# Ledger of designs, part 114: designed miniproteins, single chains, continued (2)

Each design is a single chain, and the fold is of that chain. pLDDT is the mean over its residues in the fold that is shown.

## One batch from the design tools (miniprotein)

Design m7972
Fold by ESMFold2-Fast:
Structure m7972 (fold): chain A 67 residues (1-67)
Amino acid sequence: SSELVEEAVQRLLTASNEDDLRAKLQALKDQGVPKESILEALKVLKAANADADLLLQAEQLVKELFS
């Protein structure tokens, strides 16, 4: 849903480093946010010109956490 995508966008934008990013992604997973909603959030962030390194790290962590 669009609401889950928005929640993921907000949390990912507040990540200060890779460890914090991992913790935020784990929290989203623990709350039942599906992998597809998190990936949609990354697409939204990419379209909004978010930091490329943050996006790359997030994609790698999503693959690890949801494998």
Scores: mean pLDDT 83

Design m7973
Fold by ESMFold2-Fast:
Formats: structure tokens, sequence, C-alpha cells
Structure m7973 (fold): chain A 103 residues (1-103)
């Protein structure tokens, strides 16, 4: 349904926003390795591009494409989950679970 598709995009926007905050925090934290900062930054960029694709899919009512993009979002989140501080990780896991239930 359109309402489900809008909810999926809303959850991905919240994931993108949270990852952006985590990247900002990691850049300022000298205990985070350069490699982990790079991985988080690349994940944030990829998620932003996927969200843009999902918004175009929503506008064109291409729910199959929207679902494929959302699956890729979950894959990226799972790959970088362990790189987040506990506070960001817990909220990211919660958002990812809500997204998975809609797919």
Amino acid sequence: SMATAERIVELVQRIVDLVGKAVEAAIKDPSVSKENRRKLTLAGASLTVLLLGMRFALDSQDFEALRRYAQKVLEIVEEVLDLFSPEFREELERLAEELRKLL
C-alpha cells in the first residue's frame, strides 16, 4: 500500500539521519580508527543515495524498486552495525527491525 511505502521511506530517512550523527561522532572521536571512520562515512553516503532512489520509486509508485532499495539499506546497516557506539547501535537495530517487518 502507499501508506506502507511512505512508512518504509520514513524509517530509512531516520536510519540515514542516525548514521549521519554516528559518522559526526566518529570523526570527533580519536579512539575510532581511520579505517572505521572511512567505513562509516562510505555507509552513510551509500544510504543517502539509496534513500534518494527510494523517494523517486515512491513518487513513481514503483513499490518493487522501493522494496529492493530498502533491502540494500538493511544489508549496509548489518555490515556496519558493530562500528557504532552502543547508544547509536541500539536505536539503529530498533529502526532496522521495524523496517524488516514492513518488507
Scores: mean pLDDT 88

Design m7974
Fold by ESMFold2-Fast:
Structure m7974 (fold): chain A 85 residues (1-85)
Amino acid sequence: SDLDEFKAAANALLTLVKENREKLEKLYNSKDPKVKEAFTARITAIDALVQEARAAYDAGNYKEAAAKAAAAKAELEKLVAEFAK
């Protein structure tokens, strides 16, 4: 069913987001404070998306959870790419 598909997708995406956020945390903590300041708002926005995704998952809103987790993953990937420059 669509519900089971979204639940599986949300769970997989939340796991990937957790792993990528832990990688970002290590990378971010190695950066100069001036570089950190430039990305603080983006990191805060990502953390908000993760909280919203988890809240939706806990409420059984798996479609919303999957969508928000996917958005968080996309923004994490963009931020990691910026730090790789």
Scores: mean pLDDT 81

Design m7975
Fold by ESMFold2-Fast:
Structure m7975 (fold): chain A 59 residues (1-59)
Amino acid sequence: MGAEGVEKAVLQLIDSGMSGAVAGALAAADGNISEEGARRTGELTGEKAARAAGDAAVG
């Protein structure tokens, strides 16, 4: 993925802060993943997005 795509995702995460909670609830309700798995996935996604935003900011 390009830095622009990741940066766009970061902006959407900020704009849709409430949407993150809904997405987490839906994933848990689906029963395909554990709560630990859902939390870990969200954490990794957040870290990746933050890193890409940092890279974009510094050049």
Scores: mean pLDDT 55

Design m7976
Fold by ESMFold2-Fast:
Structure m7976 (fold): chain A 91 residues (1-91)
Amino acid sequence: KEPLEYLKKAIEAIKKGNVDEARKYLNQARIAAEKFFEKNNLPEELEKVSRLLIEAGIALDKGNFDKAIEYLKKAIELVQETLKRLEEEKA
């Protein structure tokens, strides 16, 4: 839940041109993703999401806002796919 909310907030901050707010939400998304994937014993998914968040941060620092949003959307997709798989395992 939390990693998705922070990832979405980071994208909205980028769209508004608020780079400092975007960096804050990106850092919160990283922390939330680490806790989420560690709790569910998914180290490979954590590595993939962490790589996307690092790339998003680099793109943001370079002013490549479209690329930053692209990496964040890919991270959202991975988190959503993981949530769907975990819910299917509970059913």
Scores: mean pLDDT 84

Design m7977
Fold by ESMFold2-Fast:
Structure m7977 (fold): chain A 92 residues (1-92)
Amino acid sequence: MAAKEVDTSGKSREELVEELLEKALENIRRAAEKYNWSEELLKEAEEIVKKEAEELIKNKASEETIKLALDYVEKATAYLNGEEVVLEPVEG
């Protein structure tokens, strides 16, 4: 089994959130290329994830919360790379 572990040793909350933001932005850009998103839709999606990252820092999100978000982003990356990954629906 491929265990994807997040190395948080010596990283600050801000560094963890930056890593999360970078991975999320890469996933959005790959989705935009794969599905031919408009420039407007891409910018809106990037703005949403940037705001979410800022809120994680402002609200002093726990390391566990940031790690869970990173795991989700890693699964989305695998899906975009053509790997068979089941993404859980957002409950709301």
Scores: mean pLDDT 68

Design m7978
Fold by ESMFold2-Fast:
Structure m7978 (fold): chain A 72 residues (1-72)
Amino acid sequence: MEAARQAEIEARLARLEAAGRQWEATPDLAERLAIYQEVLDDAYALARERGTTTARSDAELEALLARNAAAA
């Protein structure tokens, strides 16, 4: 059970690393924001799944996402 869960976490971290590399290679702001949104959603989902988010963290993340959405 733990080995399968660890492999899933490693796969998600590898996707995050690939997205970070793509972010650095992409000069277009709109594409960078799309990559950032995907990375943020994945990171949040992983943190929530692991129970590492707090009510304050959740509110802060929601505020960040709302600001990002409003920025267009």
Scores: mean pLDDT 65

Design m7979
Fold by ESMFold2-Fast:
Structure m7979 (fold): chain A 97 residues (1-97)
Amino acid sequence: EKEKKFKELYEKYLKILENVLKAPEDISRAFLLMMASVLDIESDRFAKQGKTKVADAYRQASDLLRQLSETKDRKKQLELAKQAAYAIALGDVLAEQ
């Protein structure tokens, strides 16, 4: 059950990031940095609640999205998008426990 939810969230977030990367560069960068900032806020919120694994997952996702915003290489963009989607999905699954 947890594995199925993780897979659905991972695929959802990966699709969102792939669509963001198709936007003009300035718009794509703005969206990625906005998402990273939201994840930083969520990371801090869960850290305050003692949910360190959730906080760590969202912080990792934020860092990956910031790296993605500065990356021009398409293969590297896809790798970072997959890693970011994984970290967000992991954070979401852990947050429901």
Scores: mean pLDDT 88

Design m7980
Fold by ESMFold2-Fast:
Structure m7980 (fold): chain A 85 residues (1-85)
Amino acid sequence: SEEEEILRRAKALLRQIDIFIEIVKKNGYEKDPEIKELIDKLRQTKKAIETAIENKDFDTVRKLMEEAEKIILQIYKLMKKKEAE
Protein backbone atom coordinates (compact mmCIF):
# COMPACT_ATOMS: atom_id res chain seq x y z
CA SER A 1 0.00 0.00 0.00
CA GLU A 2 1.00 3.67 -0.32
CA GLU A 3 1.05 3.95 3.49
CA GLU A 4 3.36 0.91 3.80
CA GLU A 5 5.74 2.44 1.22
CA ILE A 6 5.76 5.83 3.03
CA LEU A 7 6.42 4.04 6.36
CA ARG A 8 9.29 2.01 4.85
CA ARG A 9 10.91 5.14 3.37
CA ALA A 10 10.39 7.09 6.63
CA LYS A 11 12.08 4.36 8.72
CA ALA A 12 15.00 4.26 6.25
CA LEU A 13 15.31 8.07 6.44
CA LEU A 14 15.30 7.99 10.28
CA ARG A 15 18.26 5.55 10.16
CA GLN A 16 20.03 7.74 7.56
CA ILE A 17 19.55 10.81 9.81
CA ASP A 18 21.24 9.03 12.76
CA ILE A 19 24.19 7.95 10.56
CA PHE A 20 24.49 11.43 9.02
CA ILE A 21 24.54 13.17 12.43
CA GLU A 22 27.26 10.73 13.61
CA ILE A 23 29.38 11.54 10.51
CA VAL A 24 28.98 15.31 11.13
CA LYS A 25 30.08 14.83 14.78
CA LYS A 26 33.07 12.60 13.91
CA ASN A 27 34.34 15.21 11.43
CA GLY A 28 34.04 18.01 14.03
CA TYR A 29 31.50 20.08 12.06
CA GLU A 30 29.19 20.36 15.12
CA LYS A 31 31.49 23.15 16.42
CA ASP A 32 30.29 25.34 13.51
CA PRO A 33 27.29 27.33 14.87
CA GLU A 34 25.34 27.27 11.57
CA ILE A 35 25.79 23.50 11.15
CA LYS A 36 24.93 22.95 14.85
CA GLU A 37 21.64 24.85 14.44
CA LEU A 38 20.75 22.75 11.36
CA ILE A 39 21.64 19.51 13.21
CA ASP A 40 19.38 20.58 16.11
CA LYS A 41 16.59 21.31 13.59
CA LEU A 42 17.19 17.90 11.94
CA ARG A 43 16.87 16.19 15.36
CA GLN A 44 13.57 18.04 15.98
CA THR A 45 12.31 17.01 12.51
CA LYS A 46 13.29 13.37 13.26
CA LYS A 47 11.22 13.46 16.49
CA ALA A 48 8.29 15.02 14.58
CA ILE A 49 8.46 12.20 11.97
CA GLU A 50 8.43 9.58 14.77
CA THR A 51 5.35 11.27 16.34
CA ALA A 52 3.56 11.50 12.97
CA ILE A 53 4.21 7.76 12.39
CA GLU A 54 2.72 6.94 15.84
CA ASN A 55 -0.36 9.05 14.93
CA LYS A 56 -0.60 7.38 11.46
CA ASP A 57 -0.53 10.88 9.92
CA PHE A 58 1.15 9.83 6.67
CA ASP A 59 0.58 13.21 4.96
CA THR A 60 2.61 14.85 7.75
CA VAL A 61 5.23 12.04 7.57
CA ARG A 62 5.73 12.75 3.84
CA LYS A 63 5.99 16.54 4.40
CA LEU A 64 8.47 16.12 7.29
CA MET A 65 10.59 13.66 5.25
CA GLU A 66 10.92 16.34 2.54
CA GLU A 67 11.91 18.89 5.22
CA ALA A 68 14.53 16.51 6.69
CA GLU A 69 16.02 15.87 3.23
CA LYS A 70 16.29 19.64 2.61
CA ILE A 71 18.05 20.13 5.98
CA ILE A 72 20.49 17.27 5.19
CA LEU A 73 21.29 18.88 1.81
CA GLN A 74 21.90 22.27 3.49
CA ILE A 75 24.28 20.70 6.04
CA TYR A 76 26.08 18.77 3.27
CA LYS A 77 26.61 21.98 1.23
CA LEU A 78 28.00 23.79 4.30
CA MET A 79 30.37 20.89 5.08
CA LYS A 80 31.64 20.91 1.47
CA LYS A 81 32.19 24.68 1.65
CA LYS A 82 34.23 24.25 4.86
CA GLU A 83 36.35 21.46 3.25
CA ALA A 84 37.16 23.85 0.34
CA GLU A 85 38.45 26.56 2.73
Scores: mean pLDDT 88

Design m7981
Fold by ESMFold2-Fast:
Structure m7981 (fold): chain A 69 residues (1-69)
Amino acid sequence: SGIKYALAGDTLFVDLSQVTDPNQAAAEVLQLAQELQVKRVALYGPAPITEQVAAKLEEKGISAQVIPL
């Protein structure tokens, strides 16, 4: 996977800059959030990808913050 991440407190920080498939990225980030028992995610990367991933995570009850490049 091209996804890089770091956990800080209750927030999972995810780098989506190398990601091309928002559906696969959303599924992987959701699994990471569930495994790490976090409900907050911060997404870094190009806006079209980060917005699509954020929307999919919010549908699953994960709070998603988009950090613009």
Scores: mean pLDDT 82

Design m7982
Fold by ESMFold2-Fast:
Structure m7982 (fold): chain A 97 residues (1-97)
Amino acid sequence: MKPSAEEVIESLERLIEVLKEENEQIKKLIEEGKISKEEAKAMVEHLERLKKQLEEEVKELLEEEKDKEKAERIEKLLAEALEIIDENIKLLKEAVE
């Protein structure tokens, strides 16, 4: 079943909130020296998979969305989510070198 544009928007907004919270937690763990190389690697692998899945699934939905305003909102939310994912990956990679 194809999700509605409203469901996609709500899902992306929730994901962005979670990603922002994870960003803060990652920064704190790095500052406190509490992140292991294995944990950081697992988080990077998870985030890279999430990024790929998100790009593929949302791109397909955008190509079929006829409402320009909804499509623009989804594109903005996707871009924000991807930016936070990339920041989190960078922080984790820099922490463990």
Scores: mean pLDDT 82

Design m7983
Fold by ESMFold2-Fast:
Structure m7983 (fold): chain A 64 residues (1-64)
Amino acid sequence: GMNVNRDITDFIVKEIIPTAKVGDKIVIKNETGGGYEVNVELKNKLEAEGWKLVEGDGHTFVKE
């Protein structure tokens, strides 16, 4: 399938993380609207900034 993780990672780091507040959510989906496995680099960056992966979802992060 098409991989847009580079563009998604860049957008999140530059536009979302600096303005995010506790309780905000990021939902990552593929082009078909389904969830997909989040790449390790993006996951590590989100966790470093206080985002938690929602258990059982695999593609939704919440700011804590």
Scores: mean pLDDT 65

Design m7984
Fold by ESMFold2-Fast:
Structure m7984 (fold): chain A 95 residues (1-95)
Amino acid sequence: APTPLTPEEARRYVREGVDLIAQGDYFRGQMLFQSAIRSLIDHGDYRGAVDGVQQYSQSLGVTTPSQLRRMSDLYEKAGDFDKAAELRRQAEALE
């Protein structure tokens, strides 16, 4: 099995993912964001995972319903039910 990322490596992957998307390397940028967000979730850092999804969304210049639903689920796991409900409503409004 591949070695899991540390929380610090996951945060570095978010930063590198932003840079890659800015350079037009969307595939590698997406891979780094997915690995980082997964690692932050596995470590119980749900707020860090939300930050990662938000940075990915901002790097693309667009927020999709799928990204809003993912952020909503992470806010719920973090115990922020009001933000989770708001993001679900935003996702439904974009469909």
Scores: mean pLDDT 79

Design m7985
Fold by ESMFold2-Fast:
Structure m7985 (fold): chain A 100 residues (1-100)
Amino acid sequence: SEEEKLVKELLEALKELGIEIDVDEDASFIELLEKLAEQSDPRTQRAILGSQAEYYYKKGDLDKALEKIKEGIKLYEEINDEHGVKNAEKRLKKVEEEKK
C-alpha cells in the first residue's frame, strides 16, 4: 500500500539519521510511532504521544485520541512536570466534550 511505502521511506530516512527502529515490513505509520516512542527519551516520548493523539483525533477516532492523551498525562506525572499535566488535562477535556 502507499502507507507501507511511506513507512519504508521514513524508516530509511531515520536510519540515515542514526535512528534504527525494529518494526515489521507491514507496519502502519501508527505502529512506527509506537516503536519510535519505545526507543526515545522521555521528552521525545511525550512528543510522539502528542503526535499519536493528533493522528487519531484527525481520523475521528476520539477513543484512541483520549487513550494517547491519558498515556501522556501519566508520563508527565512520572517526570513531575505539573505544567505538562495541566496542559494535557485541558486537551483531554476538549476531546471528551467533542465525544458527547
Scores: mean pLDDT 72

Design m7986
Fold by ESMFold2-Fast:
Structure m7986 (fold): chain A 82 residues (1-82)
Amino acid sequence: SVAERILERLEELEREEKDPKAKAAIELARLSLEDVVEADGEKAIPGVIEGLKDGLKSETDPKVKAAGEKALRAVEEELKKA
């Protein structure tokens, strides 16, 4: 499924990330995706993407911002393939 592919990519990014704040941000994105898909189904994924975009607009930590941009790109790429 699309959700499974997105989750796998987020887990890979989380494993590769060395910065604790950036790692926590990726983990939060993954948990948010899991919760939303479990509650509302895969049709709610666009809402998760909008949440990530809004978060990135306010992020001032360069490491967290870079990790968030990678996570957002991964989510958008997998969603486009569906």
Scores: mean pLDDT 79

Design m7987
Fold by ESMFold2-Fast:
Structure m7987 (fold): chain A 68 residues (1-68)
Amino acid sequence: ALSAEELARAREAAERLGVPVLDGTARYPAGADLSTATPQPVPEAERAEWLALPARVRVEAARLAAFA
């Protein structure tokens, strides 16, 4: 889980690089059991859409880590 400050820094860096940042922690904080997400309140379609987006960011995050 990312702290608010860590997320803010990541978003700032991503904006400079033109890479979007998605904050999933607001819905699923650290230590939360993701199995509690079924069947409520998150619909299956929303979950699929959320999971599709981060895949694009993962590649750019790996590039950012290589420069650090």
Scores: mean pLDDT 49

Design m7988
Fold by ESMFold2-Fast:
Order: sequence, then C-alpha cells, then structure tokens
Structure m7988 (fold): chain A 79 residues (1-79)
Amino acid sequence: SLASKVASETAYNLGYHHGAPEEVIRETSERAGEEAERAKNEEEMKKGVAEEIAKTPGVSKEDAERAAKVAARQAEKLR
C-alpha cells in the first residue's frame, strides 16, 4: 500500500543517513511498512512507525517520532 511504501522509504532513508548496517535498515524498513499497513488511522501509523524506526542504531526517539509524523501526514494527504 501507499502508507506501507511511505513508511518503509522513510525508515530506510533515516537509517541510511545515520549509517546503520544495511541488514538493520532492511529489517526496520520492512517492519515500519508492516506497522503502517496495520494502522487504522494517522495516529496509530505515527506511533507504530516511530517505534520501529527508533530501533535503528544512531536514531533518537525524537528523530524517529518526527520522521514518522511526516510519513503519516503524507499518507493521509494521498487518500
């Protein structure tokens, strides 16, 4: 889905920017996409995606929450 794709790409880009290992970036991106697919609304998507992105080494909780908020907002606008 579009929400899954946006969340996955957001997680990938943030992980890559912070120099995380490729294997970790791949797993986190996949899980972020799954959380976006499972979410029933923008708030659930923001929370679930942020929790998965925050597992990436070097990414702070604040950065993860900010990125997830942007991703959820983008997915909502494309309805």
Scores: mean pLDDT 82

Design m7989
Fold by ESMFold2-Fast:
Structure m7989 (fold): chain A 78 residues (1-78)
Amino acid sequence: APLPAELLAALERLAREREEPMRERIEAARAAGEPDEALRELKRELVLEFLREVEKLMEELGADVADLREAIARVRAG
Protein backbone atom coordinates (compact mmCIF):
# COMPACT_ATOMS: atom_id res chain seq x y z
CA ALA A 1 0.00 0.00 0.00
CA PRO A 2 1.30 3.50 -0.74
CA LEU A 3 2.39 5.71 2.15
CA PRO A 4 0.18 8.81 2.67
CA ALA A 5 3.16 11.12 1.99
CA GLU A 6 3.97 9.39 -1.33
CA LEU A 7 0.31 9.50 -2.40
CA LEU A 8 -0.03 13.18 -1.44
CA ALA A 9 3.17 14.08 -3.34
CA ALA A 10 1.91 12.29 -6.48
CA LEU A 11 -1.52 13.98 -6.21
CA GLU A 12 0.10 17.43 -5.71
CA ARG A 13 2.17 16.88 -8.87
CA LEU A 14 -0.93 15.88 -10.84
CA ALA A 15 -2.83 18.92 -9.50
CA ARG A 16 -0.01 21.28 -10.57
CA GLU A 17 0.13 19.71 -14.06
CA ARG A 18 -3.67 20.05 -14.53
CA GLU A 19 -4.25 23.44 -12.82
CA GLU A 20 -3.13 25.77 -15.63
CA PRO A 21 -4.89 23.95 -18.54
CA MET A 22 -8.14 23.83 -16.51
CA ARG A 23 -7.87 27.52 -15.56
CA GLU A 24 -7.19 28.47 -19.20
CA ARG A 25 -10.33 26.65 -20.40
CA ILE A 26 -12.52 28.30 -17.73
CA GLU A 27 -11.08 31.78 -18.38
CA ALA A 28 -11.48 31.37 -22.17
CA ALA A 29 -15.16 30.44 -21.70
CA ARG A 30 -15.69 33.38 -19.31
CA ALA A 31 -13.96 35.79 -21.74
CA ALA A 32 -16.22 34.48 -24.54
CA GLY A 33 -19.26 35.55 -22.47
CA GLU A 34 -20.56 32.06 -21.65
CA PRO A 35 -23.57 32.14 -19.27
CA ASP A 36 -23.18 31.11 -15.59
CA GLU A 37 -24.88 27.74 -16.19
CA ALA A 38 -22.40 26.91 -18.99
CA LEU A 39 -19.47 27.92 -16.77
CA ARG A 40 -20.82 25.71 -13.95
CA GLU A 41 -21.16 22.77 -16.37
CA LEU A 42 -17.62 23.34 -17.73
CA LYS A 43 -16.18 23.51 -14.18
CA ARG A 44 -18.05 20.29 -13.28
CA GLU A 45 -16.70 18.47 -16.37
CA LEU A 46 -13.13 19.67 -15.68
CA VAL A 47 -13.42 18.52 -12.04
CA LEU A 48 -14.71 15.11 -13.23
CA GLU A 49 -11.80 14.80 -15.69
CA PHE A 50 -9.37 15.64 -12.86
CA LEU A 51 -11.00 13.18 -10.41
CA ARG A 52 -10.81 10.40 -13.03
CA GLU A 53 -7.07 11.10 -13.41
CA VAL A 54 -6.76 11.02 -9.60
CA GLU A 55 -8.61 7.66 -9.55
CA LYS A 56 -6.23 6.24 -12.19
CA LEU A 57 -3.16 7.49 -10.30
CA MET A 58 -4.45 6.10 -6.98
CA GLU A 59 -5.18 2.70 -8.60
CA GLU A 60 -1.66 2.66 -10.11
CA LEU A 61 -0.28 3.28 -6.59
CA GLY A 62 -2.51 0.56 -5.08
CA ALA A 63 -4.68 2.92 -3.04
CA ASP A 64 -8.36 2.36 -2.18
CA VAL A 65 -10.56 4.41 -4.52
CA ALA A 66 -14.02 3.66 -3.07
CA ASP A 67 -14.44 7.13 -1.46
CA LEU A 68 -13.14 8.82 -4.61
CA ARG A 69 -15.63 6.91 -6.79
CA GLU A 70 -18.43 8.13 -4.51
CA ALA A 71 -17.10 11.71 -4.85
CA ILE A 72 -17.03 11.35 -8.67
CA ALA A 73 -20.65 10.10 -8.62
CA ARG A 74 -21.73 13.10 -6.49
CA VAL A 75 -20.02 15.63 -8.81
CA ARG A 76 -21.53 13.91 -11.88
CA ALA A 77 -25.03 14.08 -10.29
CA GLY A 78 -24.66 17.87 -9.85
Scores: mean pLDDT 79

Design m7990
Fold by ESMFold2-Fast:
Structure m7990 (fold): chain A 100 residues (1-100)
Amino acid sequence: SDARIRAHAAAAIRHIDEAKEALEAGDLETFKRHVDHVDLHLAVIYSEAQERGDEERARLAREAAELVTQAYEAAVKDKDLEKAKEYLDRAKELIREIAE
């Protein structure tokens, strides 16, 4: 439902904010946990959007998931915390579009 998609979008946004706080605190394990939760919420949004023929929300969820993957790699592999936060902010903007 639209309500379900919006609820998962709101949850994903909260986990992005918590992931950003964890990065600022230097807590990489907490960052990884919140990133995993973002991915789970985006997977639900993508599945719901596909089942309903909502091509725009499905596209936004896929693009947001790609940005979250880039944020994870920037933080964990490259140790570039500013780039990781930039990717998370871009993902958050796409998720706001999903929410309406």
Scores: mean pLDDT 91

Design m7991
Fold by ESMFold2-Fast:
Structure m7991 (fold): chain A 67 residues (1-67)
Amino acid sequence: SEEELALKILEEEFESLRDMIESIKKLMIEKSKVDEEEAEKEKNKILEILEKEREKALEALKKKVEK
């Protein structure tokens, strides 16, 4: 169904964003000489925001699919 495809696309987009955030952390350490601890803190903050938004989006979409 279109709803199942939408759920798959949403999960794939969030996976891509998580990978991008990890890549940015590595680039920050390498290029800007940010401490690994500081880069990890910023990554974790961004990942927390991303996870909350993912949960909200999945809940909203799941409610439409289950109806």
Scores: mean pLDDT 73

Design m7992
Fold by ESMFold2-Fast:
Structure m7992 (fold): chain A 94 residues (1-94)
Amino acid sequence: SKVEKAIKTLEEAARKALENGDRYPESREQLREAAEKVREAARLLREDPSKGDEVIELLGRAADLASRTGTPGALDVLSMILHALRLVEEIKRS
């Protein structure tokens, strides 16, 4: 399902963000905060898919954090978040 795919993408994005934060200490806090928001979005989507608006808000904030982070892995994290955000928007329109 699109819900399952979005959750898996978000869990991977959070893992990637934390790994990138470990490699680049100057970006650790921003990437940790992004990972926390991404995991909260995945949790909300798993528990209640009707909370798409809250998920979109969390993903928007996580995307902003990732976009302001200049590490090589941050663009991968941003790409995953944006992909999941598109899936959540499609779920809302279904």
Scores: mean pLDDT 85

Design m7993
Fold by ESMFold2-Fast:
Structure m7993 (fold): chain A 62 residues (1-62)
Amino acid sequence: MSYLVRAPGMSVREIEKIVRDAGGILYDLTKVGDDVFRITGWFNDKVFKALEDAGGVILGQA
């Protein structure tokens, strides 16, 4: 499953840490814009909540 996330001010490492700490499985992470990332993997609601709590916005499925 792939999602687009707007994450201003976050690094690739911070997104990876958030996903892993929330129990998600990350297969791929691609920067598609200065503040937009495509994440590919297995994600539960805790992953999306953690990304949003860090200031991210889930734009939808890619």
Scores: mean pLDDT 85

Design m7994
Fold by ESMFold2-Fast:
Structure m7994 (fold): chain A 85 residues (1-85)
Amino acid sequence: SGLDEMYKLRQELFKLVREALDMDSNGEPLDKVLEILREALKKGEELLKKSLELGRNTGLARLLVDQVKSMIDVVEQERLEKLLS
């Protein structure tokens, strides 16, 4: 069902965010952290789309998408600073 798909997308989103945070904490290359965060963003956007299609509340799904976008911006900024130094 669509609800089972939303649940799975939410689990995958949180797993990818956690993986990216763990990779960053372990000193993994920022490019790899960024790749995982971009996968997380895709899952968050799919979750938001499914929430809209099913007429469910979207506020928290939108907040999660915005939070992942902010994480991407932070990592991209740090990557640029390292390239310019």
Scores: mean pLDDT 88

Design m7995
Fold by ESMFold2-Fast:
Structure m7995 (fold): chain A 71 residues (1-71)
Amino acid sequence: ARERIERLTYPQLSILLQIAKARKAGDEEKLKHLEEFAEFFGFTSVIELYEELLKEGYTDEQIIKLVEEVL
């Protein structure tokens, strides 16, 4: 997890952080807008990484902490 997050660019890290925060907050409107933004600007790989981390058992809170430690 940490190694994959450390390979992300600053814009990708920012998008991943915002997705995890929106989901933790239950902000479905913001999550929808972030998904549309990621699709439009070619950051779909960040959404795929987020889904992979969830499948591996990481929580939104753990993902937030990992991204903030890399930033």
Scores: mean pLDDT 80

Design m7996
Fold by ESMFold2-Fast:
Structure m7996 (fold): chain A 100 residues (1-100)
Amino acid sequence: EKAREELRHFLKTSLGLSDEEIDARLAEFDERIEPVIAFLEEQLKKRGLPDDRTEEQKREIAYTLLGTAFALRQIGIEVAEELYKEGKISKEDLERAKSG
């Protein structure tokens, strides 16, 4: 899947993860794809919208959402760690950022 391959490249080049870390993270995303698709389908049903996307398109959306959420959380953790080192946030704030 193109979105999964684009995520691998992003994790390597932008977040600086090792190949081992990337493989572990993508495996974790693979386990979450079906719940994310189920959630998307439930939201479409709840809103009375047609479910006209293919399974492949739904998987691409799920990988993009999971990868974006992970990247934003990692950036947030790095920002929180820097702010904590500068004395601008509490230890509890840092722990909350790391907990997701």
Scores: mean pLDDT 78

Design m7997
Fold by ESMFold2-Fast:
Structure m7997 (fold): chain A 65 residues (1-65)
Amino acid sequence: TTQGVIDQGQRLADQYSSLDPSVRPTMDRYLQRAQSQQSSSDAGRTTHQGHRDATDLIRRQRRRR
């Protein structure tokens, strides 16, 4: 269900924000978009995009060290 996908996205956002708080706004933006989706597949695609963007941000920050 769409709600199940959103719940998974929220857990993922909490996990990433505990590693790097700077990714929280990016994850929150994608979760807001996912909540407006009417299909679970669209919501899943939106949360996956947020996951990719958050991972890329963390990777770039670590490489700068």
Scores: mean pLDDT 69

Design m7998
Fold by ESMFold2-Fast:
Structure m7998 (fold): chain A 63 residues (1-63)
Amino acid sequence: SAAEEAARRRAEEDLAEGRRALAEGEEAVKHRSEYSPEELAELGRKAGLGREKIKEAEELLKE
């Protein structure tokens, strides 16, 4: 169904975005001196939200 396809697409997008946020956070930690404390805090916040989105999306995609 169109609704089922739309829900799966959103879950796949959330999974991709969450994984990207985690990767950006990990990369920022390796180059800490190149970021302000505010930028690092924002990247950490996004990585945390990304972890939650990954968990929710994986649960949805498991049916």
Scores: mean pLDDT 80

Design m7999
Fold by ESMFold2-Fast:
Parts: structure tokens; C-alpha cells; sequence
Structure m7999 (fold): chain A 77 residues (1-77)
């Protein structure tokens, strides 16, 4: 199902974040673009990678840090 594919995608992203705790903000933003691009493909959302990149690049450092922290807290062991 689309829900199972989306859950696997989230799990893979969380795993990457855990394996790369010293990743730069630029590296995290690149992974976030990849994540949202794949998520849009799963749900057939008509957004371009360029639009996703623009939105991700608009995130402040604080917004990005809070997003990562929230995601890791939700999916921590």
C-alpha cells in the first residue's frame, strides 16, 4: 500500500539521520529533498523536485533542527 511505502521511506530517513549524527545542514537538506520527492511520487502529488528544493532551502537552521529533533524523538528506541 502507499501507506506502507511511506512508512518505509520515513524509517529509511530516520535510519540515515541516526547513522549520520554529524551531517551538515546542507547534507540534511539534500536528504530532505530526496525524502519529499519520493513521498510525492508515492502519493502522486504534482510537485517538482525544484519546488521541493526551494521550500526546503527556505527552512531556517532552527526550523531544520526542530524538525530533525521531533522526527528522531518520535522514532527513537
Amino acid sequence: SKEEEALKLVEEFVKWLKENPNASKEEIKKKLVEFYTKLAEIFDIPVSEEEITEKVNQLSDEQLENFVKTLLEEYEK
Scores: mean pLDDT 82

Design m8000
Fold by ESMFold2-Fast:
Structure m8000 (fold): chain A 61 residues (1-61)
Amino acid sequence: SLYDEHDALVGQMSPENAAAYDAQLLAIGREVEANKWSEAEVQARLGELVDWLRARVAAEK
């Protein structure tokens, strides 16, 4: 699932990338609250977050 992929990628991040990840989570949380997103919209945004995390983890190597 997207949640499982997200959790696995979070566990692979460096401490430096953790700050960028926190910024992404904060931005997503604000956007979800401001727009009163449905569960489907939240899932789509989490998919984007997983893609972003995958790119960041790959860039560390």
Scores: mean pLDDT 72

